# Designs tried in a protein design run: designed miniproteins, single chains, continued (4). Part 32

Each design is a single chain, and the fold is of that chain. pLDDT is the mean over its residues in the fold that is shown.

## One batch from the design tools (miniprotein)

Design m13092
Fold by ESMFold2-Fast:
Structure m13092 (fold): chain A 92 residues (1-92)
Amino acid sequence: MKEIPEIPEASDIEQALALMVIGILKAEGHEILDVEVLRDTPEVAEIVARTGRPGGLVIKANPEKDTTDVYLVLSDRVVLKITAKPAVPSIE
């Protein structure tokens, strides 16, 4: 439903990495709820401080919402945030 927004300053490789992370989450049975690009926000500063580098990943679980936030650092000012939850189990 929501397509990945075009990420300025992202190379084709960085966009491919974002698609790969989404693909892995879907393959593990997760439903993608939201994809957003964060720029120059306090949240970006916190995530960048945790990884210290572009290309780093930060994963935060939200147990009370049964969701997981995955952050992909694209630059020191730009982070891709992916929110996912477990998919409905297949009928056995």
Scores: mean pLDDT 68

Design m13093
Fold by ESMFold2-Fast:
Structure m13093 (fold): chain A 91 residues (1-91)
Amino acid sequence: MFKEKTELLKEEADRLRRLRENARALGTVSQEVLDEIDEAIRKTEEAKRYGEEGNLEKMREYVLSAVSELLRVVALTNEDPEDAEAWRKAQ
């Protein structure tokens, strides 16, 4: 059961890494946005680690923290329709 949830978190981290590469390739995204994506990746990996340890409360806290970071990225890029489309495709 826990393996399936931690596998999902690993897939999310991999998707975020692809999103970061796509954003860099686009050339319109600031370094600050890329740093926020890196922070979301780090928090997702930390959530996976807590999930593997069976600490569901900490896992949930880090998942919510990663989601909050991604919502900031989406809000910052949502002013440019082309960036918003790239974010959707990268999900």
Scores: mean pLDDT 73

Design m13094
Fold by ESMFold2-Fast:
Structure m13094 (fold): chain A 71 residues (1-71)
Amino acid sequence: EEEVRRKKEELLKEAEEHRELLRKYLELSRELDERARETGREGILEGASYGMLAVGHASTAVSLEKEAEKL
């Protein structure tokens, strides 16, 4: 059934987009953490916020992949 195939492809595509955002936010978090160490704590909260966003996107990607598995 093509409907099921289309929905599965859409879920996997969304999961991949969230995986891409995960990578971006992890990189930003690491860069800000290193800057905070060098400059005296500037960006610590911002780096932590990007880390939390990365975790959120990872969780969403796993959830979408799991939903695709059920189809």
Scores: mean pLDDT 79

Design m13095
Fold by ESMFold2-Fast:
Structure m13095 (fold): chain A 92 residues (1-92)
Amino acid sequence: MKYTIHTRGSESGEFESTVTADTLQQALDAIRKQLEEFKKRGEGVVIQVKNSGTVEDSKKLAEEIKKIAEELGYKVVGIQSGEDVLMLLEPG
């Protein structure tokens, strides 16, 4: 399964990072690394993940990303799961 992860600071008008992954675990590891990097800046994060799976796969992915974000001290202030996962995170 293929995942494409786009990440930006909340004050940026465009995506600053794009990473691809072939497994769910690789995607989650990449997301954790991106969120740790953005946390050092002290700003909010917008993350979009496109997966080649179903809407149900996107919901599962969104829950896993939420867990990682909360573990890293982010607040999840917006979440959309459908064809893609879109999430708005603020420093907790």
Scores: mean pLDDT 79

Design m13096
Fold by ESMFold2-Fast:
Parts: sequence; C-alpha cells; structure tokens
Structure m13096 (fold): chain A 116 residues (1-116)
Amino acid sequence: SAQMQANLERLLAMLEKHSKSAAEALRRLHEAGRIRSVEVVETEDGVIRIRITLLDADGRESSVEVELKPGEKPKVLSLEVTPELQARLERLHAETGVTVGPETVLGLHLEELLAE
C-alpha cells in the first residue's frame, strides 16, 4: 500500500509534466480503487520502467508499461487498448490524416476506463 502510493506519486509527477489529462485520469482511477498495482524497476542506465495494472468496471485487468528517462518524455512500451478505441483511432487517421502517438493513446485509454 505505502510502496504502491510512493510509486504512483512518482509516476504522476512525471506524467503531469507531459500530460496533465493522463495524470488526472490516473489519479481518479486510483481514488476509485481501480489501480491494482504499480511496479517500479530501475535499470543500469538510470531508466525507470513502471508497470501499472488497472481494473475496468467489470473487474477485468489490463496492464500498461511506461519508461521514464531523465530529461525525456515518458515512453509507452506496452498498452492494450479496446477494439473500440483502436477503431476510433483508425477512423481519426483516415478522416484527418492525424497520427496519434502512444502517449495520447494512453490518455484516451485511461479516460475510457474512468468513464466505465
């Protein structure tokens, strides 16, 4: 509990610098009791990798892996999105030519989980 809180606060501080909406969505998921775990791994190069396990409204688990490097934007390494979100992203690209980066996809995924 205390370890998970400390790990979450570290992630939130880095996310808020680069995506305030993703940080707020993650805080609200935590307040709703929908974050099962936050695991932090430090690598030899000072790179921090964080795995978050999230719950949807039905209690199904999904995981997100984020890499934090000093001075760089958070990098999403692994993210499972719903087929519905994937279809929305493909339609947006087809209609507007906009390519949505993984960090933006993370924010949208967290908002969908929060809405459920």
Scores: mean pLDDT 74

Design m13097
Fold by ESMFold2-Fast:
Structure m13097 (fold): chain A 82 residues (1-82)
Amino acid sequence: MLPESLSEEAKKALEEFAKKYKLPEEVVKRLGEGIVRAEKEKQPLGEPAAPGFSSMVHDLITLLPKGAFPYVTPHDLQAMLT
Protein backbone atom coordinates (compact mmCIF):
# COMPACT_ATOMS: atom_id res chain seq x y z
CA MET A 1 0.00 0.00 0.00
CA LEU A 2 1.29 3.44 -0.92
CA PRO A 3 1.78 5.96 1.95
CA GLU A 4 -1.20 8.21 2.64
CA SER A 5 1.20 11.19 2.76
CA LEU A 6 1.48 11.10 -1.05
CA SER A 7 -0.90 13.22 -3.13
CA GLU A 8 -3.43 11.50 -5.41
CA GLU A 9 -1.38 12.49 -8.48
CA ALA A 10 1.82 11.12 -6.92
CA LYS A 11 0.12 7.83 -5.99
CA LYS A 12 -1.28 7.50 -9.52
CA ALA A 13 2.16 8.19 -11.06
CA LEU A 14 3.78 5.52 -8.85
CA GLU A 15 1.01 3.01 -9.69
CA GLU A 16 1.45 3.66 -13.43
CA PHE A 17 5.21 3.22 -13.09
CA ALA A 18 4.75 -0.03 -11.16
CA LYS A 19 2.37 -1.38 -13.83
CA LYS A 20 4.69 -0.41 -16.69
CA TYR A 21 7.74 -2.12 -15.19
CA LYS A 22 5.87 -4.85 -13.26
CA LEU A 23 7.56 -3.86 -10.03
CA PRO A 24 7.13 -6.11 -6.96
CA GLU A 25 5.09 -4.71 -4.06
CA GLU A 26 8.23 -4.45 -1.90
CA VAL A 27 9.97 -2.16 -4.41
CA VAL A 28 6.88 0.07 -4.80
CA LYS A 29 6.61 0.34 -1.00
CA ARG A 30 10.31 1.24 -0.73
CA LEU A 31 9.95 3.95 -3.40
CA GLY A 32 6.91 5.43 -1.67
CA GLU A 33 8.60 5.42 1.74
CA GLY A 34 11.73 7.08 0.35
CA ILE A 35 9.70 9.82 -1.32
CA VAL A 36 7.62 10.48 1.84
CA ARG A 37 10.81 10.61 3.93
CA ALA A 38 12.41 13.18 1.61
CA GLU A 39 9.25 15.34 1.61
CA LYS A 40 8.81 15.10 5.41
CA GLU A 41 12.43 15.99 6.16
CA LYS A 42 12.40 18.73 3.48
CA GLN A 43 15.90 17.87 2.34
CA PRO A 44 17.36 16.31 -0.83
CA LEU A 45 18.16 12.60 -0.84
CA GLY A 46 21.78 12.46 -1.96
CA GLU A 47 23.22 14.48 -4.84
CA PRO A 48 21.52 15.60 -8.06
CA ALA A 49 21.49 12.87 -10.69
CA ALA A 50 24.47 12.61 -13.00
CA PRO A 51 23.89 11.99 -16.73
CA GLY A 52 23.56 8.33 -17.72
CA PHE A 53 21.06 6.94 -15.22
CA SER A 54 18.82 4.08 -16.40
CA SER A 55 15.76 4.44 -18.65
CA MET A 56 13.55 3.10 -15.83
CA VAL A 57 14.54 5.99 -13.57
CA HIS A 58 14.07 8.47 -16.44
CA ASP A 59 10.55 7.13 -17.09
CA LEU A 60 9.63 7.35 -13.38
CA ILE A 61 10.67 11.02 -13.28
CA THR A 62 8.66 11.70 -16.46
CA LEU A 63 5.57 10.13 -14.84
CA LEU A 64 5.86 12.21 -11.66
CA PRO A 65 3.71 15.37 -11.51
CA LYS A 66 5.66 18.63 -11.48
CA GLY A 67 6.53 19.59 -7.92
CA ALA A 68 5.32 16.31 -6.38
CA PHE A 69 8.79 15.10 -5.35
CA PRO A 70 11.10 18.16 -5.17
CA TYR A 71 13.54 16.39 -2.82
CA VAL A 72 13.82 13.09 -4.72
CA THR A 73 16.49 12.92 -7.42
CA PRO A 74 16.90 10.38 -10.27
CA HIS A 75 19.99 9.14 -8.41
CA ASP A 76 17.92 8.35 -5.29
CA LEU A 77 15.29 6.56 -7.38
CA GLN A 78 17.99 4.42 -9.02
CA ALA A 79 19.28 3.44 -5.55
CA MET A 80 15.77 2.49 -4.37
CA LEU A 81 15.21 0.32 -7.47
CA THR A 82 18.33 -1.72 -6.72
Scores: mean pLDDT 56

Design m13098
Fold by ESMFold2-Fast:
Structure m13098 (fold): chain A 68 residues (1-68)
Amino acid sequence: SEEEAEAIGKALGDGNPIAYRFALKEAQEILPEVRRLVAEGATPEQIGERLGISKEAAQKIIDALKAL
């Protein structure tokens, strides 16, 4: 949902409003793939590898989704 993308964007933007706006757009684009991988039981490492992002970024995304 849009709320999930906003939570991910905020987590990746690290409280910077400019970084948040760019991260929000990227989060909206990758969210369907992230949801699919999480539903399949993928680890942060596997999600990072699949999406071309760091394990740390993947963990922040998972944590943001679980907080909703």
Scores: mean pLDDT 71

Design m13099
Fold by ESMFold2-Fast:
Structure m13099 (fold): chain A 68 residues (1-68)
Amino acid sequence: SELAEKAKEEASKVLSEEEAEVVGAIADSLSEFSPEDVARGAEDGYKSSDDETQKKMAKALLEAAKSM
C-alpha cells in the first residue's frame, strides 16, 4: 500500500532495514483505515511507549500518515 511504502521510507531514515520492514508491515495492516485514523493511532502509540525504538516506529508511521 502507499501508506506502507511511505512508512517504510520514513522509518529507514532513523531505524535499521529490519525495523523499517516491520513498520511497513504494520502500516500495510492499517491500510484500510483513513490516514487521519492511522495518525491518531500512531500518536497514541508514540505517547504511550517508553521504548526509543517503538517511539521511532510510531513517529515514522505518524509522519507517513500525515503526508497522505
Scores: mean pLDDT 81

Design m13100
Fold by ESMFold2-Fast:
Structure m13100 (fold): chain A 84 residues (1-84)
Amino acid sequence: KEKILELIEAAKAGDYQRVSEIAKELKATSIQTVPITAEDIGKKYSEIAKKASASLQAIKALEDVTVTQEDVDFGFILIPDIPE
């Protein structure tokens, strides 16, 4: 829960590189066999992070981060109790 907020904060700052780092930690996976795989994950998460950042900026300016539809998809594995 708290780590998903850190992911959103990193996305807000435009540090999508850090977003992928935190996401990998939460997955607890070691993807160092093929560096390209790790970069692909980074790109995928950066796209989602940019969308989440833009949406949150328009809504709340990320003062108090709230779970949005984009955040739900992004943190589907990270947020088990999503109130719909």
Scores: mean pLDDT 53

Design m13101
Fold by ESMFold2-Fast:
Structure m13101 (fold): chain A 60 residues (1-60)
Amino acid sequence: GAVDALKAAAAEEGKQLADLMARMGLADEAALRAFIADQVAKGVDPVALQRGLVTVLRDM
């Protein structure tokens, strides 16, 4: 899933998923999963959303 891909990207880039979540104002992984589900429900493409979040994480 998108969260598992973000964890893999964080490990690869030497970054922490917690730092991405803090930047987004999200308290935990459950809040991150809810955010992703809400965006997808609003018509955001899941693959594009995952790619965008990975890009933000890499640019941290």
Scores: mean pLDDT 81

Design m13102
Fold by ESMFold2-Fast:
Structure m13102 (fold): chain A 92 residues (1-92)
Amino acid sequence: ARERALAAAAEALRHAITVFEGYREHGEEVENIPEVQAAGEAAVAALRETLALDPELARRVLAVLAEAQRLAAAGDYDGAIALLRAALAEVE
């Protein structure tokens, strides 16, 4: 059971990293990149699965995503991506 929740959390974080990398490289033009849009949809789906399997793990992932979003809003996309990669290493 925990292995499935950790796998879903890892999937959500991997897809989130792809989205943040897309925004770092392309800014608003990311909306024209199908692979980045698909990654965003996949991240939401994986996060929903994590919430269904392990609500506490999902809250931790959401907190990391919120902090990454805050760093990105300040222009620190490298810091946001590093934070997401560190969180991914903890759930793999």
Scores: mean pLDDT 82

Design m13103
Fold by ESMFold2-Fast:
Structure m13103 (fold): chain A 71 residues (1-71)
Amino acid sequence: SERERVVAEIRRLVAEGRFEEALRLVEEAVRKGILNHEDLERIGTHAAIHGALELAEHLSKLIKEIEEKEK
């Protein structure tokens, strides 16, 4: 699925240290409704493991925005 493809691509970019490209892809995928709260939590954990703390923090903010919209 497109969702699985996007998640895999984000994880690859993070593992390669391409954090700005990973963030851009996350933002676009969230805007298009491809990624949900659970996807962002998993990506954030992956980012933190790879030392991308700024990316992980940004994902935490996006998660809060999604939670507010799902109320």
Scores: mean pLDDT 79

Design m13104
Fold by ESMFold2-Fast:
Structure m13104 (fold): chain A 68 residues (1-68)
Amino acid sequence: HMIKYKVITDTAESVEEARKRAEQKAKELGYKAFLIGEDPETKTVEYLALSPEALAAIRANTADVRAA
């Protein structure tokens, strides 16, 4: 399966502003953003932005079907 995702990295004057900017970029793409990294020292954040299709595929693949 081909999963479409994008890693969004942003830096601002504060971690809070960097988070807002990264989340806005993901929203403009129509993707769901998940925070995967945050560095208060450099005020940098890293988000994994997933398309709705990619998010659904990941959820299906990570479901614990071994318990069934």
Scores: mean pLDDT 71

Design m13105
Fold by ESMFold2-Fast:
Structure m13105 (fold): chain A 73 residues (1-73)
Amino acid sequence: SLDDGIVDAAGLLARNGRVEHVERLVETLYRTAGREDEAPGMGRRARELAERGDVDGVKRLVADALAAQRAAA
């Protein structure tokens, strides 16, 4: 699915140390879900997980963000 592809891409970004790209992705997902006030905090959380090398944590957070986006639609 498209969601699975986005989660896998986020995991690859985290694995390759692309912490700012992971942060921006999660911010964008929360913003498009209409949850603008949560977007900066969730993006920073995703960045911290990526900086620690927690690839599974990043993938889980992105999956949750995609679920929030679908709930808003």
Scores: mean pLDDT 83

Design m13106
Fold by ESMFold2-Fast:
Structure m13106 (fold): chain A 76 residues (1-76)
Amino acid sequence: MALRRAADGIAASTDPFERDVWLALAQIHATNAILAGDKETLKEMAEILREAAERSTDPQVREDLRKLAEWLEKAA
């Protein structure tokens, strides 16, 4: 699953630029899932993003991931 790979990349990245690239990829995958309209996929993606937020030590990254998860939950 492409979003899980992006979430793992965010959590593993020590370089802010590399982390931002993975975050952008996660946002692209989330947008594509919303456009596809699969509610179960949206719920699964929201859970993956919440797990990534809990694993992240950067407060801004945690907030961005939580907001993206809330957006997916609202779309489901």
Scores: mean pLDDT 76

Design m13107
Fold by ESMFold2-Fast:
Structure m13107 (fold): chain A 99 residues (1-99)
Amino acid sequence: SSEELAREIAEKLREMSIPILEDLIKKLEAIPKEKQTDEQLKRLAELYEDLGELYAEFGDLEKAIEAYEKALEIEESLGEKADKEKIERIKKKIEELKK
């Protein structure tokens, strides 16, 4: 059916997106911590949040939690420059997934 085809396409798109996000994360993490800019750290946190959302949608809750916890760690590392609303949003997502 049309609905089954749409589901299969969505599934494959999620599976393809995960390796792309993981590659981008790997490239950013290859930059030594002392040389990472705040902008690069904000992008890294965003990529980990996106990865967490994809894993949650795919049903891999353990990997989703791990990715969200990484996003949280990176965002909190920004200190005064951290997005407090993003931190609270990610914390809430982790709590919901740990039920």
Scores: mean pLDDT 84

Design m13108
Fold by ESMFold2-Fast:
Structure m13108 (fold): chain A 95 residues (1-95)
Amino acid sequence: SSQAASPVFAAMKARAVRDLAEAEVIASHFPDNPSVQKLLEEARRAYEEFRATGDFRALVRLEVSLGLLRIIASVNNIKVPESEIAAREAELRAR
């Protein structure tokens, strides 16, 4: 399916942007944590691969990196407001 014509692909693209936004916001709370920054780099790489290829396996890798970042945030009692994620998502969509 064409990237522009598939409703399923459009939904996956929207999810990928939101997931990257959440990953970037979580990682911003841990600027000096090398494990967190490496997970962010992996999330960004997966996002760029998904954007370039449309391969859902790249979206799965993004979800895995985000899942690990969510666990780290939870263990460190960091609550990321949905408003910060929405703001970062808007910035990513404007690019």
Scores: mean pLDDT 85

Design m13109
Fold by ESMFold2-Fast:
Structure m13109 (fold): chain A 95 residues (1-95)
Amino acid sequence: MMVELLTLIPGVSEELARKLVEAGINSIEDLINSLLDPELFDRLGLSRETKKNITAVILYLKYNLSAEELSTILGLSEENAKKVVEAAEKIKKLS
């Protein structure tokens, strides 16, 4: 279920995951394409940290960036970057 996959992302609650699905994110492709509408995350009231985590998951799925590269590009802590990569790998396996 897409809601369950989205909750694997650090900072994404079940409530937020349902809002993302209601906003049209019903597949991994929709999640990747959400980068083309940056105003979507502002309309949903996402925190800066949650936006970074979602962006990091998308960049991993689309470009296979390492945790170190995601940390450098997005300013994530090493621990958070590792959690994002682990979440993205689980999403990739379950989708």
Scores: mean pLDDT 81

Design m13110
Fold by ESMFold2-Fast:
Structure m13110 (fold): chain A 74 residues (1-74)
Amino acid sequence: MDGREAAEAMGEGVKALATGEPVKTEEAKEWLDLFKSKGADAERAERAVAGAVARVGSEGPGEELKREALRLLE
């Protein structure tokens, strides 16, 4: 998964958490479930994803972006 795919999946998970709309991909569902498991509301999840994208960007491999988002979620 590249950084753009990771950012899109995380963003879809945040949107689903905020709106209650169903996720379209398995990757977005994994992020939605992760946010719920961490007790994150939509605002906290959005801040973590936005902070990760701002710090590491969405270019290249998604692993660094995913790691930073998880760190910000605690």
Scores: mean pLDDT 78

Design m13111
Fold by ESMFold2-Fast:
Structure m13111 (fold): chain A 100 residues (1-100)
Amino acid sequence: SDSQQNQTVSQLRRQITTQTRTLNDQLRNGQISVDQGIDQMVDFTISVREQAISNGLSQQQIDDLVDSGINMMRGMLYSAGMSDSQIDQYVQRARDRIQS
């Protein structure tokens, strides 16, 4: 049902926010590199997408969740001092990997 799908979306959005916070803390403390953080965020976003598909979410809801994960990755790359061109290259590779 739409209400069950909306609850699932809210849960998955919370998971994305929590994972991003964890990775940002690890980056700030020097526990992981930027590349390691992005790889972990890509893997996590793939998991979120798989959960969304498994729960029967609409294509729009799936796309919105993936975009949420990618926007968090953009923030991490921007904080690392990467150029817009470098960020766009990372995002393109992430999208290709997530959609495969």
Scores: mean pLDDT 87

Design m13112
Fold by ESMFold2-Fast:
Structure m13112 (fold): chain A 98 residues (1-98)
Amino acid sequence: MKATEEQIKEAEKALEEAEKAFEKGDEEKLIENFLKAAEILAGKENLLEADLFLFAVKVYLKDKKLFEKVLEAAKKEKNEYAIEILEAAKGFMEALGY
């Protein structure tokens, strides 16, 4: 099933807040908003999947320790779609030798 236009807008807003939190060094807000965006889109085909993946890659490249904190938070909350995106980003980066 596809994500609704309303779900896409809410997830995009959450992802934008995660991006802003990352630029400010606000780890708690980054985790909260990234997991929120993934939860809104969970089980839905959506146009933001690539944006979630690329953001995860960006966090991995700049701060691996923060990336691992995001992944652990996703696992604790059982946010399956966030785990899927984060593991895909990690696997992609490791395949490139990072």
Scores: mean pLDDT 87

Design m13113
Fold by ESMFold2-Fast:
Structure m13113 (fold): chain A 91 residues (1-91)
Amino acid sequence: MDELVKLSPEAKALFKEVTGEDKDVVTRSELLGAVFAYLAEKGLGDPEDPRVADLSDSPLAKLTGKDRIDLSNPEELFAALDKVTEVVEEE
């Protein structure tokens, strides 16, 4: 089940840059999709290993607290994003 999350100012700025929409609350899947779209648009993939993304000097480094992520391990990305979002959908 997809949870609604409230975006931090940095997460909101990233979401707006990628989607063009100014939203304070999105689903976890929408936020994850925006992150992957940003990686693709900026060409942040490692040229020797397409499963790894280099986040250095990007807003994603601040958002995730990491300069490099393994795209084949979504749990690591979810854990990083949980630090900059707050669950809103409770009932």
Scores: mean pLDDT 69

Design m13114
Fold by ESMFold2-Fast:
Structure m13114 (fold): chain A 82 residues (1-82)
Amino acid sequence: GAEEAFREAVETARKSVEEAREHLKKLKEATTIEEITREIGRVLRSLGDGLDAVLRAVRAAREEGNEELAKRAWETFGELAG
């Protein structure tokens, strides 16, 4: 159900945001254009994975008519990313 999809999306988003933060930390320590480009790509990919998980949870909630759960999924991603 949508509530299970929400819980799974929160876990996926949390891991994706943590991975993005680790790559952002490496980006701050990067000294070559190749390292900078690689770590930027990894940050963007990790954030994209988290966003995809949230969007899937929002869609599942809306398909069940649960607008409040859809809102919670989006707000949770914002809290994890901020």
Scores: mean pLDDT 81

Design m13115
Fold by ESMFold2-Fast:
Structure m13115 (fold): chain A 84 residues (1-84)
Amino acid sequence: SLLERARELGEKVVEILKKEGIPLTEEEEREIIDRIAEGVAAGRGADTLTNLVVKYAIEYGPLSEETQAEIRKLADEAAALAAA
């Protein structure tokens, strides 16, 4: 289902941010997943994901090129889900 795929995408974003060394609480992880799921459902998944990345880059410094590439791939997946 769209909701399951959107939540899975949100979980992948959380894993990528944690791998980058960004400290996330369980509440922040849930907020990220819920925001991405809401964004995908509203046809704004790519924008929601990009805005979250910008927020964390401002708070913790620029993300690595590898992390940016992984996030770009997930943004493309979010756009594809919204278009389906």
Scores: mean pLDDT 80

Design m13116
Fold by ESMFold2-Fast:
Structure m13116 (fold): chain A 78 residues (1-78)
Amino acid sequence: DELKEALERVRRLIEEAEEAFKKGDLLTADILLSFATMQANIALKVAKKLGDEEAVREVEELLERIRELEKKVLEALK
């Protein structure tokens, strides 16, 4: 299941970004979140094309999680 594998990759990137943020590596966190956003947007397009409403919701939840972490990274960069 390529879509399931794509969602697992997005989750891994978010977890790695959270760890980088926790360690104060804001640049690495930002880069990882950029990759997570790109992968999530690709997964969202695939899920919509397949009509997989559950996967669409799951990707949208991951994108929200990315957005919240990116907001924290940007605040910490001040």
Scores: mean pLDDT 87

Design m13117
Fold by ESMFold2-Fast:
Structure m13117 (fold): chain A 74 residues (1-74)
Amino acid sequence: DEEREYIREYLKSHGLSATEELIDEVLEKARAARPPGAPFEPVLLYALEPLVEYAKSKGRKTITMEDLKEVQKL
């Protein structure tokens, strides 16, 4: 819940929102990628920063699962 809220607030600080499906996917990927004992915030930021840059470059206000799939191809 705290990590989900972190994702929402981070995106909101950039003038963006995301679907709940995208938030779930980002969180699951971050959990899988997090090394044992490492803080969660840097892993979340590494996942979110490319999505924010992509959305801003395309003039989008809401990030969806399709946007995540496009970013993963790059």
Scores: mean pLDDT 78

Design m13118
Fold by ESMFold2-Fast:
Order: C-alpha cells, then sequence, then structure tokens
Structure m13118 (fold): chain A 119 residues (1-119)
C-alpha cells in the first residue's frame, strides 16, 4: 500500500488540501485545511504506518519488547491516537486506537503539527 496515495484520497474525499512529506520514512502533513472526518482518517493511516515501521525496526535489530507512539493535543494532553508495536518470542503485532470521544483532538493535532513544522 502506498501511504501517500491513501492520505491524498482521504483529502480528495473531504475536499481538503494538504502537503504530505516523508522524513526518514515517516509521513507527516504540512499546509493542511482539515475537517474532523479527514483528520481522524489521516491520523489512523499514520498510526498504522508507524506501528508497522516500529515492528520492522525491532525485527531487523533482533530485539524484543514493545514500542509505542501517541498523537497528543499539546494543550489538553488528550490522546488522539495510540500506535503500538510488539515483538515477543518471534511473534509480531501492531495496533492503532482512536477513541470516538477524542475525534476532535485529531483536528487540533494536525493543526498544531503543521504550525510546529513551519517553525
Amino acid sequence: EELKKKIEEVLKKYNAKAKIELYRGTPFITDAEITEEAAVEIVKILGEYLGKQLVDYLVARGETGEASTEIVDPEDGRVAMVAKAKVENGKTSYSVEIKEEDREVAVRFVKAYIENVKK
């Protein structure tokens, strides 16, 4: 799956505009006009991608354990998304969680992330 293509399709679906850039294989968003619906779908796609990358990294290193990444609203501390990766006894897994009550946090995260990248 092409991550950039998936994000661009979400942006088109919701008539939103954004630039998608890769930094060391990690996608992030700049210059976006994002609705709640589009932001939630984008954050979920990013979380799934990050979870897979963390699994691949641990496996390549021969390491075991858990790694996680959280997408958080810097003002409220509320979590918009959690991506988790685990490698244990040769078994790999990853998961992404977005809570219904935190959907609006995804919009604030995307806006705050864009603002920080422009600095």
Scores: mean pLDDT 66

Design m13119
Fold by ESMFold2-Fast:
Structure m13119 (fold): chain A 69 residues (1-69)
Amino acid sequence: MTTIDIINTVNVNVGPVHDDMNTVMDTIGDNIDNTTDPNDINWIMGMGGGVITDYNNTIDGIIDNVNNG
């Protein structure tokens, strides 16, 4: 399998998750920029933190498999 084939396979499987994650991160960023209350920021970050962690773990696993050596 070429690197391009691997990237295309990854994009097909994670592309929608990546797009959804970017939307969530943009929403979190906008809320942080517009919210000055630390309690609201902490709550938003807490809710997003689990999704971000799961996303990062999934991407790291895929990258590790692609770089398998």
Scores: mean pLDDT 60

Design m13120
Fold by ESMFold2-Fast:
Structure m13120 (fold): chain A 104 residues (1-104)
Amino acid sequence: MEEELRMAREIAEHLAKLAEEMGELELAKLFRELAENPTDEVIAETQKKLEEIYSKLKPEQLEELREFATAKMQEMLRNSRSVEERLEAYKEMLEELFKKIKEL
């Protein structure tokens, strides 16, 4: 529904902001384009850029990030009671995840 599209756009905008804070300006631009017009081309370009970032991480770092993301997602699902609370929890999870990536 309309609410799901709103959530997706808000998440993409939040990801763009986090990417800028990391200095990943191209990724930030792609996330903004994804928020405005999620075409197959923009999705593919975003995926490719994320793969470039992930390829810079050691397998151990990727595993740590996956475990962290999984734990935070489970915590969010347990604690969130509404769609709006889930959206805020997703934003907080992404902020913490990007902070961990920045520290690597």
Scores: mean pLDDT 71

Design m13121
Fold by ESMFold2-Fast:
Structure m13121 (fold): chain A 72 residues (1-72)
Amino acid sequence: SLDEFLERIEAGEEVSEEELSEFAKQMLELEDEEKRIRARRALKAYSEREAAKQGLSLEEYQKKLLEEIQKS
């Protein structure tokens, strides 16, 4: 579920790019403002950590995520 995924990424757990892409896509469809804010913060924090691990900028990593969402 979205809530379980939020808890996992907030805890700093590694998730698959497929799961992350699905989460990001669901986040764009959220009408709940509080959930959108929480999801956006969690995704940003996770993206910053993963970008650093891969030697990418946050911007480059976000572009990669958007490309994966578009492929889904």
Scores: mean pLDDT 74

Design m13122
Fold by ESMFold2-Fast:
Structure m13122 (fold): chain A 83 residues (1-83)
Amino acid sequence: KEEAIKLAEEAIKLLLDSKNFPGQKLAIVLTVKQAIKYIEEGDYEKAISLLKDAANASREIPDPQMKKAAELLEEAVKKLEES
């Protein structure tokens, strides 16, 4: 739980640090923030679904920081599945 939230927050930081694709990155950030709320509520199934969606969206953007954010979001999913 705690490690998954930390990874998701780190992904948000990388997305916000990118100067490219402002509309797309904000949509992904909002999706990750919603996933964090589901983690806090104990709804890991919904959180995993949203984190996977955010990771896929971030990976499709041709930006190294967004690709790194996708990796962190995928690790957050693994941490929730291991919990």
Scores: mean pLDDT 79

Design m13123
Fold by ESMFold2-Fast:
Structure m13123 (fold): chain A 57 residues (1-57)
Amino acid sequence: MFEEEIKKAIEELKNDPSLKTRLDELEAQRQAGVPLTEEERERFEILNVAYVLYEKE
């Protein structure tokens, strides 16, 4: 599950740069002290891992 979700997120990052905007919004929300929901935290973590892997490539 996680492996496939990460691969899907990498594909979305390559095809749709708006994914970075969404990641930035979630990061800004965290920095502003607005807590993320459990689902948002999981999604953010998956996207963050996918972005790190994408950048390494």
Scores: mean pLDDT 73

Design m13124
Fold by ESMFold2-Fast:
Structure m13124 (fold): chain A 63 residues (1-63)
Amino acid sequence: MEEIIERMRSYGLSDEEIEQAIRAAIEGRGGAVGALLTSHGASAEEAEELGNELMAKLRELGL
């Protein structure tokens, strides 16, 4: 989880935007996670990969 959060911060997401991304991922809203990442300069492919990694990690944690 920490590595994924650090990667989101490296794209320039604020702590509030990171919380929003985690919440969206828990809700199964991967598109909202992707939109946040692309708004900060991630490519569509990078946003999809990171969003999928976040969702997979949350499932592993039982969220």
Scores: mean pLDDT 81

Design m13125
Fold by ESMFold2-Fast:
Structure m13125 (fold): chain A 90 residues (1-90)
Amino acid sequence: MKSPLEQMEALFEELKELLSKAYDAIEQGKLEEAKKLIEKAKELIREMERLYESADLSKEEQERAKYLIELAREGLDKLEELLKKEEAKK
């Protein structure tokens, strides 16, 4: 079985793939596809946060998990801002 931190890192890798696909969808003008990918990314961040809150993590593992969640939120915020900009052009 994967440790809670290994699960967190796996969720973060899946999140990076979703954010990359959402960025590509925005660049291609596929805004509805981008919205669906962003919603999936939000659910992954919620799963990461739930894992952080419920798992018995060491202090070092908590610091790593918090850092990954912060990076995930920064990536999501940038994509939502980009999506908002593209929608405003319509």
Scores: mean pLDDT 83

